# Designs tried in a protein design run: designed miniproteins, single chains. Part 60

Each design is a single chain, and the fold is of that chain. pLDDT is the mean over its residues in the fold that is shown.

## One batch from the design tools (miniprotein)

Design m2188
Fold by ESMFold2-Fast:
Structure m2188 (fold): chain A 55 residues (1-55)
Amino acid sequence: SPEEALAETRREAERLRELLENLPESTPETMKLFLRLILGATEAFVEQLEKRLAE
Protein backbone atom coordinates (compact mmCIF):
# COMPACT_ATOMS: atom_id res chain seq x y z
CA SER A 1 0.00 0.00 0.00
CA PRO A 2 1.13 3.63 -0.36
CA GLU A 3 1.14 3.94 3.45
CA GLU A 4 3.47 0.93 3.75
CA ALA A 5 5.76 2.31 1.03
CA LEU A 6 5.89 5.67 2.84
CA ALA A 7 6.72 4.03 6.19
CA GLU A 8 9.46 1.88 4.60
CA THR A 9 11.00 4.83 2.72
CA ARG A 10 10.96 6.95 5.91
CA ARG A 11 12.85 4.15 7.72
CA GLU A 12 15.46 4.09 4.93
CA ALA A 13 15.89 7.89 5.16
CA GLU A 14 16.38 7.62 8.95
CA ARG A 15 18.97 4.85 8.48
CA LEU A 16 20.90 7.00 5.99
CA ARG A 17 20.80 10.04 8.31
CA GLU A 18 22.07 7.92 11.23
CA LEU A 19 24.85 6.48 9.05
CA LEU A 20 25.91 9.98 7.94
CA GLU A 21 25.89 11.29 11.55
CA ASN A 22 28.09 8.36 12.68
CA LEU A 23 30.65 8.38 9.84
CA PRO A 24 34.33 8.41 10.95
CA GLU A 25 36.12 11.77 10.61
CA SER A 26 38.50 10.05 8.17
CA THR A 27 35.62 9.38 5.71
CA PRO A 28 36.41 11.03 2.34
CA GLU A 29 34.30 14.11 1.49
CA THR A 30 33.37 12.48 -1.85
CA MET A 31 31.83 9.53 0.02
CA LYS A 32 29.93 11.91 2.32
CA LEU A 33 28.66 13.82 -0.73
CA PHE A 34 27.52 10.58 -2.40
CA LEU A 35 25.63 9.47 0.73
CA ARG A 36 24.03 12.93 1.10
CA LEU A 37 22.84 12.72 -2.52
CA ILE A 38 21.24 9.32 -1.84
CA LEU A 39 19.61 10.70 1.32
CA GLY A 40 18.31 13.72 -0.64
CA ALA A 41 16.79 11.44 -3.29
CA THR A 42 15.20 9.25 -0.57
CA GLU A 43 13.73 12.31 1.21
CA ALA A 44 12.38 13.61 -2.14
CA PHE A 45 10.66 10.23 -2.67
CA VAL A 46 9.12 10.46 0.84
CA GLU A 47 7.75 13.92 -0.06
CA GLN A 48 6.35 12.59 -3.36
CA LEU A 49 4.59 9.70 -1.55
CA GLU A 50 3.19 12.08 1.10
CA LYS A 51 1.75 14.36 -1.62
CA ARG A 52 0.26 11.37 -3.45
CA LEU A 53 -1.45 10.19 -0.23
CA ALA A 54 -2.77 13.73 0.53
CA GLU A 55 -4.30 14.15 -2.95
Scores: mean pLDDT 83

Design m2189
Fold by ESMFold2-Fast:
Structure m2189 (fold): chain A 79 residues (1-79)
Amino acid sequence: SGLKNVLENEKFGENIDEETLKRLMELAGIPEKYDKPEYTSLNGLAYELVKDKYQGIDLFEAIRRETTRIREAARKLGL
């Protein structure tokens, strides 16, 4: 999955199991439709989550907030 690839690339862990991945998606509020193989970075995933809600400078700030939120969720799960 895209989220699994992103987490491995960001060095949160290798061989992340499906249960941990599902718990992270639930905790971070990431719908399954956003878990796509083409996402290789947290910024790319965060952009997809907020791209239709914000523009310009507000979009960059929204991406930063979502990236931070996902990282914090991963840390709570021991990743």
Scores: mean pLDDT 73

Design m2190
Fold by ESMFold2-Fast:
Structure m2190 (fold): chain A 78 residues (1-78)
Amino acid sequence: MSREELDREVDRALADIYYYLAKKALEQGNGEEALEFARKVLELGDPEYAQRVLDELIALAEKKGMTDLAEELRRLRS
């Protein structure tokens, strides 16, 4: 495995970790922390994966009544 391949594997693993951290922050009602972790998923994840994650986080935020967070996540998706 090359350094480039290792970097890609690390970025994918980190994106997955930040996705779960975002869900945990959302579950705790911490919208600011959830938004920060969502931004990390966008930076580190593949675009298709990141869009799917944002869709899931938006749906969860709306289900919990976190309207401001849902709107911020929609801006990140656009």
Scores: mean pLDDT 80

Design m2191
Fold by ESMFold2-Fast:
Structure m2191 (fold): chain A 89 residues (1-89)
Amino acid sequence: SMEELKKMIEKLGEESPTARLAPADVQIEYYQSRIEENPNDATAWLNLGQAYFRQGRYDDAVDYYRKALDIDPNNTDAKQNLAKVEAKL
């Protein structure tokens, strides 16, 4: 369930194998809930962008990567992921 998977992701962290193997829709719901709690969570915006990128939703991924970079301008992962998705457009 989403509730059980959310608890596992929270316990293991975003870089855990469990978080990476979670279905994209579950990842989206989890990171959206984090953003609702803290809209300045650059990591949550970055991971939301990655989930949309994996779904082939490149325009949405661009918007979320830009949000992450707006919060943390020196985030190397956000810069690299933004460049990769812009190359797909």
Scores: mean pLDDT 76

Design m2192
Fold by ESMFold2-Fast:
Structure m2192 (fold): chain A 101 residues (1-101)
Amino acid sequence: TAAAAEALRDAAVAAVSAALGRLIDDAAALERAVAMFRAGAAAVRDLALTEGPELARAAARAIVVALRDTLLGRVSAEVAEAAAAVVRDALDALVAALEAL
């Protein structure tokens, strides 16, 4: 259901926000990364429900790249790559969970 898909997105946002908060010490960079993930997770959810998992995964890959590139200007490359890995795993898990609905 749409409500179940929204609950899955909200759970992903909560988990990623907590994980990114442990990696990113710069408050502005953390706020930007969480906002990008929240918007990206909503887009991935909408694509998975309307267009299917293939397009949702393509959007997820683009979001991971955009988030990493945004962070590379503000944090170390090591932190940016770790944050990108968290986001990638969370978006992949979100698409898989939405496919199971």
Scores: mean pLDDT 87

Design m2193
Fold by ESMFold2-Fast:
Structure m2193 (fold): chain A 67 residues (1-67)
Amino acid sequence: SEAQRKLEEDRELKEKLFKETGTGRGELSEEQAEILRSIAEELRRIGAAVDEGLELRKEGKPLLPAK
């Protein structure tokens, strides 16, 4: 129950911030945003597995596409 309560609190907080920033208004649904986040996370894991990822971090070059 405590784990579920914390997840609900975190989810509500993030959802509130997401809506307040206007990110979720008409552009992407929460489901679509979560899918994109999941894909970005996978790409991050792949990038972190190569030296190139560390060099890109140093140079400030983005590993993930904005679109």
Scores: mean pLDDT 61

Design m2195
Fold by ESMFold2-Fast:
Structure m2195 (fold): chain A 70 residues (1-70)
Amino acid sequence: SLRERLLEVLKEEMELGARLTGLVAKLQSAKKDPSTSEEEIEELEREVRELQERVDRLRAEAERLKAELA
């Protein structure tokens, strides 16, 4: 059902959103630490960007499913 699909999408969005929050905090800590390499910062920035795009896609899908249920 559309409701079951919406719940799955919302659950995945919450899980990835929590992971994104953790990665952003890790990136901020890495940027403040002068011992962190530029390569490590670049990799964290890439991971944050990729995960943000995934979260944004899930949010768009959730809004689409909500519209279909209305």
Scores: mean pLDDT 86

Design m2196
Fold by ESMFold2-Fast:
Structure m2196 (fold): chain A 71 residues (1-71)
Amino acid sequence: MEASDELIEKTIEYLSENAEKLIAEIRALLPSLSPEEQALAELAIRLAEAAAAGDREEVRRLLEELSALAR
């Protein structure tokens, strides 16, 4: 499904407060993840960085990529 404006706003709100912590935790796990899990983790890091920057367009694109992978 396409990312709604509400989902984008909530994602930015949540991740802007927690982005640094989440990115650090995900990066620490990267070496122990499978290639498939690493791809998801890299998308999650990019989503957190985009949300922290307030980049709504990039957040929308990354949420759509995550939705495609979850299908």
Scores: mean pLDDT 76

Design m2198
Fold by ESMFold2-Fast:
Parts: sequence; structure tokens; C-alpha cells
Structure m2198 (fold): chain A 110 residues (1-110)
Amino acid sequence: SLLDVFREAVERLKADPSLTPEEQAVRLVSLAFEAIERAVKEGREDLTREISDFLVKEIEKLLNQLTPEQKEKVLEAIRRVMDAHLAATTDPRVKELLREIRDKIEELAK
């Protein structure tokens, strides 16, 4: 149900035409990081990988549809929200997973 709830939330977010690409990216990252924290708390490490891979794929799709100017703004928004979650996270397992996701997203920026 955690993975299904996460996927449904992402589909609703993608279907919302009122959101800017920056707002879509920020909410997508926040939803995924919250889902990862919950998965770790519930001992569902199998779900953390699926959530991580889904997030990276969705960010890649979003970035590939943007102009260079929009891509820069979206990447800055993603970095800001990721840094905020990393600063707020105290569980070292969650922190390591979030850093791995950050590194994968930064690779998409190259």
C-alpha cells in the first residue's frame, strides 16, 4: 500500500496543470523522500529501491521535456529541497539513501 499510495500521489501531481515544472519537481522529491523515510521505519528496504528508481526516472522524464532555462530552474529547486531533507534527516540509513538519489539526479544534470 505504501508504494501504491506513493504512485497514486505522483500520478495526481503529474495530472495537475496548475503546477509549474519547479513545483512538480519539488513535490515529487518530497513525496519520494517521505515515502523512503516511512519504508525505512517499517523495515521495507525493498521499497526504498523501487521508490528511488521511480523518482530518478520521473525526474529524468521531466528534465528531458524542458528548455535549458527551465531545466536550470528545476535543478536549482530540486537541489534546494534535497538539501533541506538531508539537513532534517537524522537516520543514517535514510541519509545515505537520499545522498545516493542526489548523486543520481546530479548525473542527469550533466
Scores: mean pLDDT 85

Design m2199
Fold by ESMFold2-Fast:
Structure m2199 (fold): chain A 92 residues (1-92)
Amino acid sequence: MPDAEELERQLAAVRENWEAVREAVEELRQAALEAGGNVVDEPTEEEELRAAVATAENWAYEQGLDPRKLDAEGVVERLRALAERIRALAQK
């Protein structure tokens, strides 16, 4: 089904953006350690990805949309914005 293939492509994009977020988070952890900070309890990559998908599904449901036609583009953009913010903090 075209919509199923489209969703699969969007999920692949989410995974790619999540990998960038995970890498930026690891850089932040190292920077915090060097500054004498504490290691903060962080969700795993899998947990954060599930939370992002669940949030997008809940949003679609509340808008009266079919969750199977979920626009994952919004999830991808949110993950990109988060990665950008994390990188900006690491560059301090």
Scores: mean pLDDT 51

Design m2200
Fold by ESMFold2-Fast:
Structure m2200 (fold): chain A 86 residues (1-86)
Amino acid sequence: MKVVIVLKNAGVGARIAAIGAAVQAELEGGTMESKTEGNTTTITVTGASEEGEQYMIDMAKALEKGGYKVTIEREGDTTTITIEGK
């Protein structure tokens, strides 16, 4: 499946957490791509496993507890996780 993580106005800690989760999914056979444009970082993981997707969702929920605004959307085979700084 495909997981897209969108980081908006996110601090260094949130970026490190998201990149770490995406790298773990890549090590399990996925492909990771990252793009930063101003205050928005988009990380796309293609070929994520169910465990990889759940790990990225759990990471986003941990950031939500830390005060980030988190929106998780699923459309077909794509899960989009939007994380916004406070």
Scores: mean pLDDT 80

Design m2202
Fold by ESMFold2-Fast:
Structure m2202 (fold): chain A 62 residues (1-62)
Amino acid sequence: ATAVLQEVLRKAREIIDKETKPGEIPTVEVVNKIREWMAEHGEQITAASRAHRDEAAKAVAA
């Protein structure tokens, strides 16, 4: 499943639409906002994966 990538692309489009006029090239600030959001999202994915693994290990130990 690539739902996470779909959300990243959707968010990037929203940021561009909100911060940049339709005829303008996105500024460095807009690009940096998108990169930061992707970095935060990557951490959430990693944390969710780790939590799932820990829960599975706990179930086996029970």
Scores: mean pLDDT 67

Design m2203
Fold by ESMFold2-Fast:
Structure m2203 (fold): chain A 75 residues (1-75)
Amino acid sequence: MKSDEEIINAICETLEQNKDKSYEEQYLAVCNKFLELIGIQDSPATSIEDCKLKLLNLPDEKKEIFLKALKKCKF
């Protein structure tokens, strides 16, 4: 299991790697990285709407980690 700090660091790194891209591309990249890190899906999200639907179906504790990561990374 990844710690909150490991997830936050990975999301911030993903944002840094995509800092020259649009906000939509950054959101898609961090969403897919988060889903990969928590190991709950086999297929990456292909759109912002798909990301939101996948995130909505997560347990509250996982949603809170994602929101915390975005806040810490200033996204």
Scores: mean pLDDT 76

Design m2204
Fold by ESMFold2-Fast:
Structure m2204 (fold): chain A 84 residues (1-84)
Amino acid sequence: SSMRERARKLAREVADELWKVAREFAEAILETYRLYKEGRGEEAREKYHLTEPGEAGVEQAKKELAVVEERERERREEERRRRE
């Protein structure tokens, strides 16, 4: 296999791990916000080690999660097309 093909595979694996981390972080922010709104802020601090996020932070996390989900869907569709 070519060095370019190996580099492409490595870049994909790195991107997948970065998207996973971004997704988990966005979900942690949104879950922390939910717990704080339910009066369970102490549980949020213990589980995620985050303080109550502001509205701007929540909106940004929702946008970032949507971008990650869209990229995951596009990747899955392209992989399906390549298999067929």
Scores: mean pLDDT 78

Design m2205
Fold by ESMFold2-Fast:
Structure m2205 (fold): chain A 66 residues (1-66)
Amino acid sequence: MTLEDDLQAVRDGTIRLLESRGDTDAAEEIRSITDLREGVELGVQRLAELTSEEHRALAREEAAKL
């Protein structure tokens, strides 16, 4: 496959992950980005942010019970 095909596959995978996490707005934003590399970079950054925020929210809820 070409590098473009590989980047497209990674971008599509990232979009699917964001959608499965409920972040359809971020998924649509990535779809609107014409540069495949930029789209992949933004998607990975957003997934990292979501995971971090979920962990922080859970830790905050548990701390509030103490």
Scores: mean pLDDT 72

Design m2207
Fold by ESMFold2-Fast:
Structure m2207 (fold): chain A 66 residues (1-66)
Amino acid sequence: GLEALEYAKKAYEALKEKNYEEAIEYAKKALELDPSFRGAWYILSKAYEKLGNKKKAEEYKKKAEE
């Protein structure tokens, strides 16, 4: 829905600004509302990659590719 999309937008803006922890928080909120929101899984993957958590980055990348 619209609310999930708004959280995903905030997550993407945080990711662009290199606020990776904030990007993770907003992406998780989007996924709580819509777990099929592929873009939010992708944001989680990229944020964890930038934070050096390769295992979580790969796990969330697989979710984004489903």
Scores: mean pLDDT 84

Design m2209
Fold by ESMFold2-Fast:
Structure m2209 (fold): chain A 68 residues (1-68)
Amino acid sequence: SMEELRKIAEGLIEAAKEEGVDVEEVIEKLRKGEYPENAALRAGVAEARKLGISGEELAEEIERLLKE
């Protein structure tokens, strides 16, 4: 759902900040269909995948939230 997509995207932004990972690097990995190297970020991406959310959809939502 859109609510689940937003919640996961917000969680990934927060985790990236806490782990010292550049959010732009996470976006690039997601657009390439790759997983981030950081374990917490990988777990969030894996959860999104189980819900049928693509890396492209996640990347788009993260970019949208960063513009707001």
Scores: mean pLDDT 83

Design m2210
Fold by ESMFold2-Fast:
Structure m2210 (fold): chain A 68 residues (1-68)
Amino acid sequence: MPAVDREKTTEEVTKALVERGVEPELAEQVARRLTDLGSSLGATAEQLIAAAKKDGVGTARTLEQVAA
């Protein structure tokens, strides 16, 4: 689908995580994984950003689950 800019979505999710105190490197990895998974599942950029803001701990846990 046009026009969820994958790079912009990843950057916005990364920003939300960093604002919550997540290390920038980890935030980028988590944001990348969420953007990739969300795109596969049909999630919008807004939903991904909201998830990162709502539950930073759950977001980190998602990375662990994907990495496992």
Scores: mean pLDDT 66

Design m2211
Fold by ESMFold2-Fast:
Structure m2211 (fold): chain A 85 residues (1-85)
Amino acid sequence: SMEKMDKAFERFQELWEKHREEALKLAVEITGDEESARGIVAWAEFVAYAATFDDSLTDEQIIELYRSTLEVLAKREVERRKKRA
């Protein structure tokens, strides 16, 4: 329904505006590379967006999923670079 789509999009925008800068800073701190950090944030944002369609999840749970996904992806990128070096 339109109401459900509007709600999911609004939740996504609010989460993005509140956490984007903090998430990017954290990803840069972990990866040491702004380009990789931006890609990781974009992927974590995509996961969070998908989660906003789940009415059973609270905003706090979606934020935690976003942060945990970002940290896992950032650390994985660091390990991937070490393995390829």
Scores: mean pLDDT 78

Design m2212
Fold by ESMFold2-Fast:
Parts: C-alpha cells; sequence; structure tokens
Structure m2212 (fold): chain A 92 residues (1-92)
C-alpha cells in the first residue's frame, strides 16, 4: 500500500508534502513530527492523507491519526474521509 501526505498551516499554505510512502510506520512518523511542530508553534495544522487502498483504509488512518493527535496534546477540530483520503484539522 502507498500513502501521500500533505500538511497545511493555519493560513492554508502547504508546508510539507511527502509522496509514495510505502509503510504505515513511515507515514505515522511523518505525521508525528509535523503534529509536534504545530504544537510547539501553538498553531493549527491540516493533514490530508491519501491511501492507494480502500475508503475503509482511509477511515482506519483517520482514527489512528486522531488517537496520535490526542496523545500529543492536540484537539481534533474537524475530521472526515473523502474517497481514499483522510482529512484532519488539529489545534493546540
Amino acid sequence: MKYNVSFYDESGKLVREVKDIETPEELMEEVRKQLREALERGEKVTIIVETSGSEEDAQRLLEEIKKLAREIGLEVVSSFVTGRSAVLTLAP
């Protein structure tokens, strides 16, 4: 399975994009880094994760990222799945 992830700052500007991630472990490390940076800056972050899998795989990713965000200390402002993409907006 492959993943693409995009991170947007509070103004909606793309700050980081990583394509063709082949493992869930690499994806979750990338997410963890960007969530910690957002928390340190006291800024909102929007994450879009696209999977080459199913809509069910996107839903599982959404729940895993929500769990990680809460563990780091971020609040889930909005979260939804659209097609094979999980979309989250998180706040400190």
Scores: mean pLDDT 88

Design m2213
Fold by ESMFold2-Fast:
Structure m2213 (fold): chain A 81 residues (1-81)
Amino acid sequence: GKLEEAKKLLKEAKEYLKQGDKKKAAELAVKAASLALQSVKKEKITEAIGLLLRAIGHALDGDAQGAIKTAEELLKLAEKS
């Protein structure tokens, strides 16, 4: 499912970050956040959109760690949905 794919992408993002590939780590984190958003209930969608935009913002700023952290927050929101 989409949540399982999002978890896999977050794991891969963390591995790329450890290897120093910040751009690929940030791209995978944003992709994971997008998949997690698709699994959120309607009442949580506004919060989820805010988290996705924040993850994108971190990625654009070159902050791969911030992008990963925000994607993890969105994934947790989706899991509780």
Scores: mean pLDDT 87

Design m2214
Fold by ESMFold2-Fast:
Parts: structure tokens; sequence; C-alpha cells
Structure m2214 (fold): chain A 69 residues (1-69)
């Protein structure tokens, strides 16, 4: 959770630095969608277990909520 939050916050900071002030909520939702799609793909490929996929989805949701506080 903490690691995912750091990655998302860094991505926001990079976009803000390059393109000026961004809509944090819209950007976080976009990143969340990309990460969730990656988790589903890994699960479909058998690279992770269903339990790992569920935990990663929870971690992503928690990280997004923490970033948007």
Amino acid sequence: AERLKEVIERAIAEEDALHGPIDRKAFVERIKKVILNGIELRLEEGRITPEQAEQWKKDVEKAAEEVLK
C-alpha cells in the first residue's frame, strides 16, 4: 500500500512538473485503471494467484484513497 502510494504520488509530481497543475482525481483514476488492468492480465496468464490479485486490488484502492486525501 505505502509503496503504491509513493509510485502514484511520484507520477503526479512528474506530470505536474512537466505540464503544470493537473486534476489529481482524474489522474489517479487513470493510473488506478492501468494498474488494475495489469493485475487482471497477470491473473489471466496464471502469473499470480487469485488471492494475490485480490490483495493487490485492495492495495491499489487504498493507495488511491490515501493520495486523494
Scores: mean pLDDT 76

Design m2215
Fold by ESMFold2-Fast:
Structure m2215 (fold): chain A 65 residues (1-65)
Amino acid sequence: SERDKALLEELEAELKSLGAVEKVELKDGTIYVYMKERDVTVETAGEILAVGAGIELGKSVKILK
């Protein structure tokens, strides 16, 4: 949906600002976040943003490293 697309674009933009992500995608009701692991703090921030997006969309989140 358009809302899902907008929220995913926002999530990807925020994660890119942290330098934390390679990509974000939505598949079968799950948000997949492909992390560019560098630091625990950056990973934690990325996970928090992804979980928040999942809650808003009512979807599961899976963090991949």
Scores: mean pLDDT 71

Design m2217
Fold by ESMFold2-Fast:
Structure m2217 (fold): chain A 55 residues (1-55)
Amino acid sequence: EKEEKLETIRRAAEAALDNGMPLDEVIEMVRKAAEELGLTEEEIQRLLDWIRQRA
């Protein structure tokens, strides 16, 4: 289900940030993963905004 994969992406993003990965690299990683899932541009933008708020 889409929600399960979204949770996986969020966990991966949090782990990358915790490991000191630059925000730009985390954003690119998440964008590619979300595109692989078939998310719309609007859904991708919301996900990226969530990551920026956490950083």
Scores: mean pLDDT 78

Design m2218
Fold by ESMFold2-Fast:
Structure m2218 (fold): chain A 81 residues (1-81)
Amino acid sequence: MELSPRELAILRAIADSESGELTAAELARRLGVSVSTVRRHLRRLEARGLVERVRRPGRRPLYRLTEEGAELLQEELEKEQ
């Protein structure tokens, strides 16, 4: 499956975070894009099973990599050699 450069950047940003979990706003800040742009890509990544949304009552959700998402990111990083 082919990831867009933006989707790959989102997966990488989540993996590189200290907690392994980021809000859409934190991703937008890290990538220098709008929250709406990040949310659109996150919905696609969720639909593909590469990212999961962690709901927090009264707070914005966190997003983290699934095992499949972590494996796909690792494969893409290995292709850069």
Scores: mean pLDDT 81

Design m2219
Fold by ESMFold2-Fast:
Order: structure tokens, then sequence, then C-alpha cells
Structure m2219 (fold): chain A 55 residues (1-55)
């Protein structure tokens, strides 16, 4: 959807990477750890889950 497409463009990540980030966050991996791995902030990592849930 539109929110996920915006997140992909803004973060330079694929749909598959965004879905994996959301899955790992839901599994309890800290947002800061995921953010470090993908070169994004913890806030941006949490925003991916919001974008997926609202799309």
Amino acid sequence: GVLLDVAMKDLGLSREQLLEIARRLEEGVPAAEIGREYGISARQARGIVEAIKLD
C-alpha cells in the first residue's frame, strides 16, 4: 500500500526487507539493534510496523 511504498522510498529498503524488519520487531528484537543492522534509526524501524499495520 501507499504507506509501505513511502517507507521503501524514504529508507532505500525493499518490501522484503521492511517485512523482515517488522517480523523481527514483533518477535521481540530491539528496534535499536535492527536499526543498526539496516542503517536506520530505532524510530524508523518502529515506523515500519506502523506503516504495515495501517496499510
Scores: mean pLDDT 80

Design m2220
Fold by ESMFold2-Fast:
Structure m2220 (fold): chain A 76 residues (1-76)
Amino acid sequence: DKIDELIRELADAVAAAQPTEEELKLFVGFVNAALNGDTEKARKKMDELVQLLESRGRTEEAERVRKIGDELLKAV
């Protein structure tokens, strides 16, 4: 399933960034909102996650996380 593959890729990208507990909660919140069809909530969680990653200098990982997240939102 394309959705399951994208969730796995997103989880791997987040793990590569060595996430904080807050960033992990935002990742989980994004996936839950996306799967429930709450696109607005999902986008807000993703924006917050990307901002936190960028604030820690994880710019390349943040870009990859956003790209995969956007593909997941298109697939749901």
Scores: mean pLDDT 87

Design m2222
Fold by ESMFold2-Fast:
Structure m2222 (fold): chain A 80 residues (1-80)
Amino acid sequence: AKEYIEIAIKNLEVAIASTDRTAMLVALKEALEHAKKALKLEPENENVKKAIELLEEALKSTDLEKMKELAAEALELLKK
């Protein structure tokens, strides 16, 4: 699980630093996929589960600032 969480964190850092929505979407999708893999290994990890919910909300948004805010919240949860 730890390796998948670390990859998700790296992709969230890329998403937060992005100035392009297309690049941000790619990074958010990679973060979500790796967070889901982490959750399969640790199904009761509440922080990973909540991070997945925030990432799914970010991917539905068309507001770049809102996407960054949700990505930052997911990043904080995954670092715990």
Scores: mean pLDDT 83

Design m2223
Fold by ESMFold2-Fast:
Structure m2223 (fold): chain A 73 residues (1-73)
Amino acid sequence: MTPEALEKVKEVLKKRGLETKSEQEAIDKVHDLANEGDREAQEALIEYLKETIERMKRAGREASREIAEERRR
């Protein structure tokens, strides 16, 4: 699954001397930086959210297809 946006988040944090132990911690820290007006953090967070939304949309479409097939019986 496309981890490129998460790697970009980690790179932004590394440039600011911030260490993270988990992906969730990295997202929380980049969100804090974005709220403080860090442009690179804002862009990295947006890309991560876009990737997550597209993954959820794909999973939702597959689930909806299964439900629709059951209802057509």
Scores: mean pLDDT 74

